# Designed miniproteins, single chains, continued (5), part 10

Each design is a single chain, and the fold is of that chain. pLDDT is the mean over its residues in the fold that is shown.

## One batch from the design tools (miniprotein)

Design m16317
Fold by ESMFold2-Fast:
Structure m16317 (fold): chain A 73 residues (1-73)
Amino acid sequence: SSARRQRLEELAREIVATLRPLLEGADLSKPGLAEKALELARMLFPERFADLSEEELRELTRLIGEELRRVLG
């Protein structure tokens, strides 16, 4: 649904904004950066991810990659 996608897009923006100081200078072409960002965010803020399905987590990873290119590209 549109609302679900919007929520995931907002989470991706929050994750990248929060982790930005740790990600400055990172190689955006390197595989696994979005996955590492999600893993770190889940360790720091586990409550934000408790209700997400595996499918939503996969979509969130993709959206984190898009946001990383927008902010750090």
Scores: mean pLDDT 80

Design m16318
Fold by ESMFold2-Fast:
Structure m16318 (fold): chain A 103 residues (1-103)
Amino acid sequence: MVREEIERIAREGLREGRPVEGLEEVVRVLGEAAREAYEKGDEETIQFFLELTRPAAEAARNSSSDEEAARLTAARLAAYYRARGLPAVAELVERAIAEWIAE
């Protein structure tokens, strides 16, 4: 399952001290899985990916700046991944966005 793959990638990115690169790889894997689900007509998997975009859309609507939008998106995505048993992906998102904002 794509869940096991992204959690492994997140653990590796955190272990190596490369959260931004780890998040980029997670996004790539999720994008490939979403495209495959769309091509197969896998409505359950498509719905899962649509639910992933909801926190980002809500953060963008409630933000007054790009930095605030990034923080709100990271917090909501991290909460979503933790609730679904993906704690390493959640921590990876928080660390990657914190590193990006600090630059």
Scores: mean pLDDT 72

Design m16319
Fold by ESMFold2-Fast:
Structure m16319 (fold): chain A 77 residues (1-77)
Amino acid sequence: MKKVEEILKALREKAAATDPQGVSDRLQAVLEAADAAGLSDREKVELLVEEIKRLFGLSDEEYELLLEALLKALEED
């Protein structure tokens, strides 16, 4: 199964303790805009990880680990 969904779900649940609506709406808007623009899955992943980094204040190390995990999930299947 895509680790992308698991990581996103874990991040949504973490966000639900702080600002569930604001974070969820933001991530959904980014996904919808990317889909409407016809962006590739890789481009969508990069945009989502950048937004997550901004919203949750991820370190460069956390950002890199998340990005690598998501890109690897796309390449394996």
Scores: mean pLDDT 68

Design m16320
Fold by ESMFold2-Fast:
Structure m16320 (fold): chain A 70 residues (1-70)
Amino acid sequence: SLDELMAEAGRLTAEALAAIAAIPDEAQRQKALDELRSLENRALQAYAAGDAAGVREAIARIRELLAKLR
């Protein structure tokens, strides 16, 4: 469901926030935070529009960001 996709996006966002908090360089940490916020906003916009494909795309990009941080 769309709600389940949005819950998954929220879970991945929380994991990404924890990983970003561990970045020792302030400039890199801010860059990663800005990227995550952009992706979270994309997920929220897609959710508001009833666009499941848009939420899935945002989830995929958050997973890519998280993989770079791990």
Scores: mean pLDDT 88

Design m16321
Fold by ESMFold2-Fast:
Structure m16321 (fold): chain A 105 residues (1-105)
Amino acid sequence: MEEMERIIEQIEKEKDLERLKELARRLVELARRLARTDPQATLDAADRLLEVAEKEKDPEKKKILAEAALEIAMAAMEHAETLEQILRAIGLALRAIGLLEDVEL
């Protein structure tokens, strides 16, 4: 939980594309493990990452963050315990897909 929050904070400040890819990959791996025990915290992490992606102006970085957020939302959906969690995961996944379409220009 705190580890994911620290990685997201680092992602917000990261200017190097390769470093950003590595941070996003680590975040997805942590989220997949967290989803097995805490799908709610995993959904919260996906939401925070999408907020960062939505504010990102560089299309390559936006794509990396949106793809990571989609993977995290899907992991949360796989381990969701309530209908509310499933619906939230679907909403987050759709937001991520929308960002990816904006980059496909």
Scores: mean pLDDT 85

Design m16322
Fold by ESMFold2-Fast:
Structure m16322 (fold): chain A 82 residues (1-82)
Amino acid sequence: SDISDQQRRDQIIQQFNDIINTVRDLRPQSSPSDQDTLDGIIIRGNNVITMINNGQMSNDQAQQIIDDMNDVVNDIQNRIDS
C-alpha cells in the first residue's frame, strides 16, 4: 500500500540520518584518510535522501547503499577500537 511504502521510505531516511550522526561521532577519532571517507559518506547520504524524497531511488537501491555504508563505518569503528 502507499502508506506501507511511505513508512518504508521514512525508515530508510532515518537509517541514513543515523549513519550520518554515527559518522560525525567517529570522525574526530579517525585517521585523516578515514575522515575523508567519512566526509564522503555524509555528502553521499544527504544526496541519497534528496533522491529518495524526489522518488528517484527505489527502497531496494537505498537499502543496498545503507548496507554498503554500514560496512565502511563498521571497518572504521573496528580500527578505532583496535
Scores: mean pLDDT 88

Design m16323
Fold by ESMFold2-Fast:
Structure m16323 (fold): chain A 70 residues (1-70)
Amino acid sequence: KLEENEKNIDLVNQALNDNPELAKDLEEAMNELMKLVSPEEVLELAAKLIEEGKSVEEVIEELKKKTKEL
C-alpha cells in the first residue's frame, strides 16, 4: 500500500515536471476531486490514467468529468 502510493506520487510528479504549463490545471482538477473523494483515490486515478498513456490534458479532463458525475 505504501509502495503503491509512492509510485503514484512519482508518476504524477513526473507528469507535472514534464508538463509545467499544465501543472496548475492538474493540481486544481485534483484538488476539486479531493473535496469529494480521498487524496489516495485521486492519486490512484491520475496515476492509472498516466500509466494508460493518457496525456496530462486528457488526465485533467477525466478528473473534471469524475468530479461532475459525483
Scores: mean pLDDT 78

Design m16324
Fold by ESMFold2-Fast:
Parts: C-alpha cells; sequence; structure tokens
Structure m16324 (fold): chain A 84 residues (1-84)
C-alpha cells in the first residue's frame, strides 16, 4: 500500500538524519557525508538481496515497498554526491 511505502521511506529518512547529525558532531561535515554514503551503498546492496528473496517468495506487496525504498536510496546517494 502507499501508506506502507510512505512509512518505510520515513523510517529511512529518520535513520539518515540521526546518522548525519551524529557523524557531523564527531567527525565534521565532510567526513560525515562520506560515512553516510557508505551506509547508503551498504543498505542499497541489502535491499537488492531482500527484493530477490521477496521475488522467490511471490511477495508482491513487499517487492513494491522494497523497490520504493531502493529508488529513495539511489536518489539520496545522487543528492549527497552532488553536494560534495
Amino acid sequence: SEEKIKEAIERVRRTLDALREHFEKIYGKEEAKKLVLEYLRSRLAQVDKEIEQAKKNGDTEKIKILQAVKDFLREEIERIEKEL
């Protein structure tokens, strides 16, 4: 459902905001961006594996949610890279 997609994306946003603030406080803005990018790339790889598993299980709803999360992660990676 659109609601579940929105909730999944909002959870990712909250995690990223918290990680960015934490890393900026400890390492400064430049290093924080690199650490957040590393986290995003790792999460993207994990989501790809989860999509593959969901396809094997025929879980259409989960595939839709995971694909939306994947698209969001890709957009965030591109956005942060443009800020560097």
Scores: mean pLDDT 88

Design m16325
Fold by ESMFold2-Fast:
Structure m16325 (fold): chain A 100 residues (1-100)
Amino acid sequence: KEELIKKAEEYVKKADEYEKQGRFDEAANLYSKAGNYYEQAGDFEKAAETYRRAAELYEKSGNYDKAAEMYINASLAYFKAGRIDEAIEALKKGQEALIK
């Protein structure tokens, strides 16, 4: 599973570059992919944090449907990581993004 973590880190690096360019939707897409690789590797804490970052960037780009999806993914990953308070907070943000 070391290979999955390496792929996640590569996507995070690329996402950071797009974020610095103000390309928030593209950065969020890459963070979303990184979160998925962390989740496949069983690193649920990193997956949750990465999905949350993707959600925040989708909000900045006005893509509220994708932001909600990423907040839900972050919430599920936080629950798997035992981070219950963060899971509840992410779920609330996801619901808020849907009803904007």
Scores: mean pLDDT 87

Design m16326
Fold by ESMFold2-Fast:
Order: structure tokens, then C-alpha cells, then sequence
Structure m16326 (fold): chain A 81 residues (1-81)
């Protein structure tokens, strides 16, 4: 079992990592890659079990100046379904 991050949050001014919650879940044999508007790439490592998935977000500030925190949260919720 892996520890799962419930959500990631980025600020509108970019490069702000905020708090996440963790839970247990099943690990994927190979990470899934998701590309978001504004140059954000999200890597999904695990599947939902009791509270979320493991994701890592990488982005370029210049491309992501208007990235919404809610867009990233919506992706995390979608990955759980």
C-alpha cells in the first residue's frame, strides 16, 4: 500500500505548494501523465482508496501565471472517479 495525497494546490501567482492530506491506496504499476492548460503536468502514481490518489504537479511559472487552484483540485477529484 502507498500513501495517497488527497489534493495539490497551486496559487494564481504560481509556485505555491500548499498542504495536502494523505491516505492509503493501491499503487499503479506505471504512473499516468495528465497535461493541463498553462503548462502543468500531473503524474498520477496511485489509485484512490479511502481518500485520494498520489499526484505530482510540475509547471513553468511563466506559462502558468493564471492557473486556478480549483482547476488542479478538479483534476485530482476526476482522477479518483
Amino acid sequence: MYKALRSLTLGNDGKIASGVSTSEGEELSEPRTHHLDGGVTVWQIGLRSGGGVVVHAHYDKEKSEKLSKERLKQLVEQLKE
Scores: mean pLDDT 45

Design m16327
Fold by ESMFold2-Fast:
Structure m16327 (fold): chain A 115 residues (1-115)
Amino acid sequence: VKLSPVDKLIKEKKYDEAEKLAREEVEKYPNYFVPHLQLAEVLALQGKEDEAVKAYIEAYQIFEKNGDPLGKYSSFEEYVLALLESKVAKGVLTEEEKEHLVKVLQKALEEYAKN
C-alpha cells in the first residue's frame, strides 16, 4: 500500500510541509472528514494542540453527518484508532506519537461533548 503524500512528509518529520499539504486537501475536499483528520494529526504532532482539537472536532462533525464514505467503520473513534495503528505498522508514526494523537483526539471529543 502506497503512503499518502501527507504521511510521507510526517514520516520524514517535515511537519510544516505536511501541514501546508493537509490544508490544501481540506480546501479541495472541505466536506470529507479524512482531510480534516490528517490536518488534526499534523497539527498535534507539531504541538499545536488547540488547533488540532478544532480540526478533530470538525472531522468528527463531518463523520457524524455523512458517515464513512467507504462504509468500513461504524464509529469515528474506531476509524481513527485503526488508521493510527496502520500508520505505526507502516513506520509513519512511532507508538509514542500514536499515544499522543489518541490523547488529543480524546480531549477534542470531551470538548465537543461539553458544548
Scores: mean pLDDT 82

Design m16328
Fold by ESMFold2-Fast:
Structure m16328 (fold): chain A 101 residues (1-101)
Amino acid sequence: PLPAPPIVLEIEVRGERFEAELLGARGGETTVDLTLRALTPAPALEAGDELVVTPTVGGGTAAPVRLRLEGVEDLGDGVLRLTLSREDAQRLFTAIADAAA
C-alpha cells in the first residue's frame, strides 16, 4: 500500500494567503478542531475570521469553501489549531474528498 498524499490547504483571510498541511481533525459535539502545519508564513488569525480554503490532494484541487473560525490556538512551531462549526467542517471535508477523487 502507498502512503496517502498530504492534504494541503490554501487559505485566504483578509486578502492574505498562506498554505498549511492538514495534520488531523478531532470532532466535538458542536465543533471540529483541525490541526494544521503552516507551510508558508500564516497571518495572525482570530475567532470570527472568514477563511476561503482551497484543498489540494495528490495534485487534485477542489473548489474553494468559505469557513468561519469559531476559535484559533497557536501551538507553536508553525502548528495551529482551528475550531470550526460541524457544518463548516463537513463542507471542508467534502471538498477534500473531491480533491482526492
Scores: mean pLDDT 85

Design m16329
Fold by ESMFold2-Fast:
Structure m16329 (fold): chain A 77 residues (1-77)
Amino acid sequence: MDEAIETLAEVFGFDPEVLRRLAEEDPEIKRALQEAARTIKEHPDDWDAVAEAVGRFLDAVARYMERRGERLPLTPE
């Protein structure tokens, strides 16, 4: 899990503390985060596959925020 958080934080500039919190609170976000990190590692030259996997992660975050009625900053301010 830590490797997945580090990968997304390094590649896209997401806040690693926010990613860790989201992964702990929502199992769908945890799975989508792991899938996105895996896609980046296995298919680094396939930007369409990476974009799709990251899109699923962002969709999971959006569904979580809608369910809770709140918005969380994914990048440092």
Scores: mean pLDDT 76

Design m16330
Fold by ESMFold2-Fast:
Structure m16330 (fold): chain A 82 residues (1-82)
Amino acid sequence: MSPRELHRKKLYELFKEMVENKYSKEEIIKKLEELRDEVFKETGDEKLVKSLDDLIRYLSTLSQELALKFLKHEVEAAEKDE
């Protein structure tokens, strides 16, 4: 549980960085793929890896503006739960 929570917090911190620095779609996908590979290597958490793959696939269908809007919404939702 704790390692999964830590990786979720890292994910939301990454989302915040992407939104604040207006990452390109290519940069967003690349960073999420790097995080997916790190999570798999460190934890072997197949459910979290699948969630990241699903997210990457979804964001790949969006424009840069819509992807950043989605990420901003996810960050705001996560901050409300803290």
Scores: mean pLDDT 78

Design m16331
Fold by ESMFold2-Fast:
Structure m16331 (fold): chain A 65 residues (1-65)
Amino acid sequence: MTFKFESESEKSLKTDELTVRREDGYLVFTIKFASPKSWTVYLDGDKASVTGKEGETKTLRLKLG
């Protein structure tokens, strides 16, 4: 299984926190944003994106094929 992470940010001064877990046949990515930006996760041709603000926590889910 192959995956790729991409993150875009206008502010590079702070680091986002990323937690990855497996749940019900999905890879679940929990992202705590240190600055306004978008995250895109690629997995075996599929992709999911989320945009967050500073201090916001968002979750991305990608189905395991």
Scores: mean pLDDT 68

Design m16332
Fold by ESMFold2-Fast:
Structure m16332 (fold): chain A 70 residues (1-70)
Amino acid sequence: MDPMELAEKGGREAEEAARAGDAAKMAEISRKYGQEIREAGLKMGDLEAMEKASKLLTERVVRALAEAGL
């Protein structure tokens, strides 16, 4: 799967967990998709796509936490 698609999917799942108030699940999702993005980027040999996807995931997670008051 493309790193950017992984960031989008992970971001959506993190937003759902944040709305449910499940900080532990948020941390698990962030770790899981962060690893998958890194592995996908390395496998493709595209470190720039890996960096952009990781940044997108992080920004979506931070925004979701802030909006949920976590």
Scores: mean pLDDT 83

Design m16333
Fold by ESMFold2-Fast:
Structure m16333 (fold): chain A 71 residues (1-71)
Amino acid sequence: MLTEEQRERLVEELSRELGISRETAEKAVDLWEEDPHISAAELAKRLGISVETARDMLLLLGALEARLRKE
């Protein structure tokens, strides 16, 4: 489970890097926290975005999670 601060950082990075709305980025983080193995197709369907954007989103989420898990 992400802290509120970690969630906020993920939302900001996704919104900025992918040019998506903050609301869409928040939903993406929520879905990914619920199922970290969510497919790009399922994520795209649930957010109403392209599969390409969903793939980039999952790639960024994985990279950002790796950074946040460093102690």
Scores: mean pLDDT 79

Design m16334
Fold by ESMFold2-Fast:
Structure m16334 (fold): chain A 86 residues (1-86)
Amino acid sequence: SVKDAFLEVVRELYENFEEAVKEILSDPSLSEEQKKKLIEILNEIVELYKKKAPIEEILEKVGELYVEMGADPEAVKAMIEKLKAA
């Protein structure tokens, strides 16, 4: 299912968390405040995954990550609502 594919992506983030953090820290286009916020959200996603939180909670936090990365909030909200309804 689409939800299973999404959880696979989250699992990959969990397994490669150190590398994701390094990529954020080395990105010259991001301010120090943006880097801190992105790392905070990534850590929250990983923590939810480790605790086997409901998929809906993980989806909300990943949506927050995409918005912080510059994605359109309305497009992200529509995507998250569609995934929750699937």
Scores: mean pLDDT 80

Design m16335
Fold by ESMFold2-Fast:
Structure m16335 (fold): chain A 69 residues (1-69)
Amino acid sequence: GSAEEAERGADGAAAGAAAGDPATGRKQSLIAREKSPSEEEARRAGEWGRKGALAAGHEDAARATVEGA
């Protein structure tokens, strides 16, 4: 029913507004629960690795094109 859509929309909007900075909020929850940093460190390394791979891929493609390879 219509109520279901209204509730879903309200929850989404409220979550966004309450979170403000979801990354910060989640981090506070993790430290409170004394979670292992290993997974968080791996996640950060993965993000940097992905960015590096994408940049390198684009540069390689451009370089190959310029060289006519």
Scores: mean pLDDT 49

Design m16336
Fold by ESMFold2-Fast:
Structure m16336 (fold): chain A 66 residues (1-66)
Amino acid sequence: KKTKRELLLEVAKENGLDVELSKDGLFTYPGKYSEEESKKRNEEAYSKMSPEMQELVEKSEEEFKK
């Protein structure tokens, strides 16, 4: 069973992004980007998701908060 963060990582990878998640849940690229660069790349990763996957991510946020 995959966690919300692991699901996000897998979706990003399916869209051709090779990223990982920090302990704080920020998308990072292997040893090459600062936290600010990682935020910029994280926005790009999210935008590469389909609208359906983005909606799933938002619903997942609500589900885990419940």
Scores: mean pLDDT 60

Design m16337
Fold by ESMFold2-Fast:
Structure m16337 (fold): chain A 83 residues (1-83)
Amino acid sequence: MAEELIKKGEEYRKQGKWKEAADYYLKASIVYAREGDFEKAAQSAENAYQAYEELAKTDPSFKPLAEDAKNVAEYLRKLAELA
């Protein structure tokens, strides 16, 4: 379930394992989007964006991944606004 993926992402985030956290947040975003929960899908993609931003502070190669996650979150946010 997507909630389990979020819990794993949060666990890795608390450990400072931002790459693993981002991976689980993106997986949760995909599952929520498939379920039609675009609000939670957008929130999960936003969490992945934050994780990639943390990684980009030390490794600039993560900047494109952060930008991709941001764009995905914005797209999912727009879908959440559609009734």
Scores: mean pLDDT 86

Design m16338
Fold by ESMFold2-Fast:
Formats: structure tokens, sequence, C-alpha cells
Structure m16338 (fold): chain A 92 residues (1-92)
């Protein structure tokens, strides 16, 4: 259901914000910024799901894919694994 999908997206946004705080505490500001950008995209995807806005959802899903590829290229293993968990949760 849309409410369940939005809840999953928001829960993962909080997980990415927690990861960003861990990177910040470790002095890794670049990875922290990437994790926050992913969290923001997930919240906007959740907003789009709740509104039934398919165009906005696709826009922010594309932004998530771009940020995920950037994380992979940067060797940000924690972010890559968390994106894999998110995709698994959305497929269930």
Amino acid sequence: ANAEKAAILRAFAEEFRALARQHEAAGDTRHATLARQIADALDKMADAVEAGDKEAFLKYAQQLDKLSQEAKAAGDTDTVLLVQRLKGALAA
C-alpha cells in the first residue's frame, strides 16, 4: 500500500541520517553529505507516494540512483549496503 511504501522510505531516510552522523563523527564529511542527500531524496519520494505524484516519485528515484552510483564509485560500502537493504524492502 502507498502508506506502507512511504513508511519504508521514511524509515530508511532516518537510517541514512544515522549513517551520516556516524561519518561526520569519524571526520568523513563527504560521505556524511552523500548519506544526507540520499535521506532527503527518500523523504521526497515518500511525499510523492503519499500525494500519488508518479512524476515526482520518478524524479527523486532517478536522483537516488545517481547518488547510489556516486557512492559505489567512491567505495562507500556502508551506503551501498544500505541502498541494497532499501531496494529489498521496497520489493517485498
Scores: mean pLDDT 88

Design m16339
Fold by ESMFold2-Fast:
Structure m16339 (fold): chain A 64 residues (1-64)
Amino acid sequence: SDEEWVKEQLKEFLEKIKTLSPQESIDLLQQLYHEMRERGVPEELIHRFLKEVSEAMEEKLAAE
């Protein structure tokens, strides 16, 4: 299902950003957002994904 796929992408994204640079993390996020839209993922699931990602990205960008 789209929900299961989005949950897996979120898990993989959160793991990958631990080792990616800030710019690489932003590039990956843009690629995933494009893929979600191309797949026709419901907006509710995209918004949930972006909320979780935004919290993790804010923590990553604040940590040096």
Scores: mean pLDDT 81

Design m16340
Fold by ESMFold2-Fast:
Structure m16340 (fold): chain A 87 residues (1-87)
Amino acid sequence: MLKELNEQLRKLQDELNDRIAAATPEQLPALDLLSQAISYLNSGDVDDALLYAERALRRARELGDERTARLAERVIELTKQLKKLQS
């Protein structure tokens, strides 16, 4: 289980990096928040990761950036799974 979740985290990080490389200036704030969320996940800070991922989702939705919103939703789901394993 933990190995599979860590592999999913790596894939999400790779997808985020690809999105940042192709992003417009208007899309960057949401992607920056999502980058911080993944950084918190890598350090085991799941509560801060959830906070930043939720902020990224809200910002992406406000912009109408559906692809970044979907990526943020996937990060939130993974974070919730990791939190359950720590409980």
Scores: mean pLDDT 85

Design m16341
Fold by ESMFold2-Fast:
Structure m16341 (fold): chain A 94 residues (1-94)
Amino acid sequence: SLVEELEETLEEIVELVEEEYPELAPYVRDMRDAVIAALRDPSTPAERKIRNLEGFVEVLESLARDLKASERLREKIRRAKELVERLIEEIRRA
């Protein structure tokens, strides 16, 4: 599923953040856990799921830009953005 692919991609992002910016890794893990929990919770409204996904991608892109992240980390963030965009379309179609 797209949620499973996003979870895997976000885990890879966390691993790269732990390598490159270890002080930020707990925050990225916390955001990942919150976003995925909300996605899997049927009681969370669709608009909140979408807002959480968009906000998380914005945070990751800001992190990559401001910290001059490695190409490996930027590539994984780009992949996460693509998966988020596809998930938002699925949520809106449901």
Scores: mean pLDDT 84

Design m16342
Fold by ESMFold2-Fast:
Structure m16342 (fold): chain A 66 residues (1-66)
Amino acid sequence: MVDAAAQELKDRLSSARSLEEAAREMQRFSEEHPDVRVEGDVDGDTLTVTVTHGDDSATFTVTLGP
């Protein structure tokens, strides 16, 4: 379940052209999935996202445009 949620968010974020767009997509995803927790960590142009559902978590990275 968490892997499916993480994949959906990753697909949405792959279309983001900026950190602001990524933040809006993460916020929207969190509102649509109240049972999951979304955390982001930024290092340069790379966003590391962790999606947590109950005791399970999935982490992925997205390269953002400048």
Scores: mean pLDDT 78

Design m16343
Fold by ESMFold2-Fast:
Structure m16343 (fold): chain A 80 residues (1-80)
Amino acid sequence: STVEFVEEKLKKIIEAVKDVPNFKKGLEEAKPKLIELAKNKDYESVITAFLAIKDGAKLAGKEEAVKVAEETIKKLEEEL
């Protein structure tokens, strides 16, 4: 499901940024709201959140997190 996909991708990003404590904490705090948005099929809001996550990962030099965020955005855009 799209919900499981979003949860899996968030988990991968959190792992990829585990050495950036404030980023990791922010993602863990945002996770429940992002899952709620995905359950409500508010994919535009989920995409907006992942664009912000991608920008943060890029600034932190976390290439794997950038890649996972981009893959997530692309997949969610297919649902629009």
Scores: mean pLDDT 86

Design m16344
Fold by ESMFold2-Fast:
Structure m16344 (fold): chain A 60 residues (1-60)
Amino acid sequence: MELLNEAARIVKELIDLGKRKEAFKLGQEAVDAYNAGDTERLEEVVRKGKEILEKARKEK
């Protein structure tokens, strides 16, 4: 599933940037949405993750 793969990538990048709490929370939300079959919710999780990731990169 493309959206779940995108969420996994974002989680890995957040861990690399030291944002472990954000990464684990995002990962859990993505898994929950995927298990529920809620594609719209999964898209929201990916979008939110991208925002968090951009913020984390800007913080450097």
Scores: mean pLDDT 80

Design m16345
Fold by ESMFold2-Fast:
Structure m16345 (fold): chain A 97 residues (1-97)
Amino acid sequence: MQSFTGTSSAVSEPVTATATAKIKAEKDATVRGTGTGTGVAATDPATVSIKTKTKEKETDAKAGETVTVTITVTIDLATDVPSGGVATAHGEIELLD
């Protein structure tokens, strides 16, 4: 059993964050990628909007194979908050025996 983590950040409207990670399988296994995205809008003292979304993806891997898993999370910011939010994506990859 082996895990691997990748992280990325993006700033735009709408806000999309992508985490990509690579893992080399030492034996035949299923690779499970889990991505969590968090979007934070630019703040004033009274208004902070945080949106979180999670996505999961599985890919089969063979012994000696390097598998790339990409998790993309799109965060919708509230329309009443300032633009220029930041999205961060965290990706975790696990080998399933």
Scores: mean pLDDT 55

Design m16346
Fold by ESMFold2-Fast:
Structure m16346 (fold): chain A 68 residues (1-68)
Amino acid sequence: SMKELQKKIDELYKEIEQLVRDNAPLGEIQKKLAELRKLGEQGGPELYKKTLKKLQDINDLLMQKSEE
């Protein structure tokens, strides 16, 4: 269902945030980001927009870490 898909997206987003904070290997982070994008694409335009915002937030975190 849409609600179950959104919950999975939210849980995966939190998992990715933790991986970024823990300085996990970039390959693992990128793998999870690809999974997040695919899930968002399956949910239709409204859920996809919400997923794009989550992807942007992670990219912002990664950009901040690249400046260290």
Scores: mean pLDDT 81

Design m16347
Fold by ESMFold2-Fast:
Structure m16347 (fold): chain A 93 residues (1-93)
Amino acid sequence: SEKEEAVVNKIHEITGVPKEEIRKRIEEAGIDLSKVDLEVLLKSLEEERELIKELYEEDKELAMELLLEQLKNPKRFVVGTERGIRLIQEAVS
């Protein structure tokens, strides 16, 4: 789908993860991107680009897990929110 391609391309641009790996993780997580507000999601990923990149360089698996959670519910929590930051701090402590 066009929404899936846009999301995969954005995550690939930020993290350098192969597009096929990103698609596989989205599919395995059962994420339905057809119900996601693509503009809101892409804006949040762009706003948090540097934070996502830094997290991915320190803990690739945690970064991917947080990104997948954001894709499931873009308004529930994001990497750069207070909740996301606390989870990162707990993981690196």
Scores: mean pLDDT 71

Design m16348
Fold by ESMFold2-Fast:
Structure m16348 (fold): chain A 54 residues (1-54)
Amino acid sequence: MPEATGLRSELDVVDFFAELLAAGDESGRYPLEVLAATSADPRVRARAREALAA
């Protein structure tokens, strides 16, 4: 993408922590819980909840 900086949004951050939790790294859980509860972006909240449910 010509604008790589656009990918460094909360959505990119939630995907990073979701991958950590999926790999068995519990340090990703708390950031995902915060994002699921407080993020203004519904896609970020949905992604965080999906990762927590897996």
Scores: mean pLDDT 74

Design m16349
Fold by ESMFold2-Fast:
Structure m16349 (fold): chain A 87 residues (1-87)
Amino acid sequence: SELEEVAKEFVELVKKYEPKLSPEAKELMTKIEMLIAAFLLDMGLSAETVIAQLEKLMAELSKLLDKETFEELKKIMDRIIEIIKKS
């Protein structure tokens, strides 16, 4: 699906920045990935709930990352959120 493709792009971008990520940032990234996976597996999460949780996790991540790294991740996350909104 389009969501699976964009989620993979997010994971690959995270891997690119992995050497510069704190353990706290890596934990937030894992939570984001797990949340997207749960939505893709139809585990009973509403689109509205997933979007709210992704926005919360991204806000927490913005405090841990430099501006450039955060902006690159946010571009892909905004695409993920837009796809979920259309679901």
Scores: mean pLDDT 82

Design m16350
Fold by ESMFold2-Fast:
Structure m16350 (fold): chain A 81 residues (1-81)
Amino acid sequence: MEAEELYQRLKAEGRDTVAFLLEALRYYKEGKQELADEIWRLAFQDQNAEAGLPTEPPRLDLGSDEGIDKAIAQAEAALAQ
C-alpha cells in the first residue's frame, strides 16, 4: 500500500515519529484523509507496539483548516529542534 511504502521509507531513513505525523497532516490538508489516517495509524502501531502502549492513534481534532495548519506548524517546530 502507498501509505505503508512511504512509512517504511521514512523509517529506513531514520526519521522521527514527528516526520510521519507531518506527512499525515499534509495529506489531510490536501483532502487525502484516508491516506493521512493510514500513515498516522501505521506510525502509532509500530512505535507504540514495542512499548506496550495503545496501538490505536488518538483522534486528531482537525475538524477545520485552522486546526490542520496549527498541527502542521507544531510538528514542523518539533522537527526543527
Scores: mean pLDDT 62

Design m16351
Fold by ESMFold2-Fast:
Structure m16351 (fold): chain A 86 residues (1-86)
Amino acid sequence: SDEELIEKQFKYAEDLVSQDKPMTDKEKQIIYELLKEALDKIKADPSIDPNELSLEYAKKAKELGLSDVAVGALGEAVKRLAEELK
């Protein structure tokens, strides 16, 4: 299901961020919302490049004020999500 795909990549991102410090509730909300948006984009265009999508969402996360660690974790999670749906 869409929820299972998002939860899997969210947990991956949370595990990466938590190696530095616990993820804040605000970071959790932003990462979840961006993963959901990324999934919708992948479903609309399955030919989308995982690396390009990763960079796009890392940029969005940075603009929303996430830490560098959280930005990197979100970018990697989005890349993994796009690769899993190929």
Scores: mean pLDDT 85

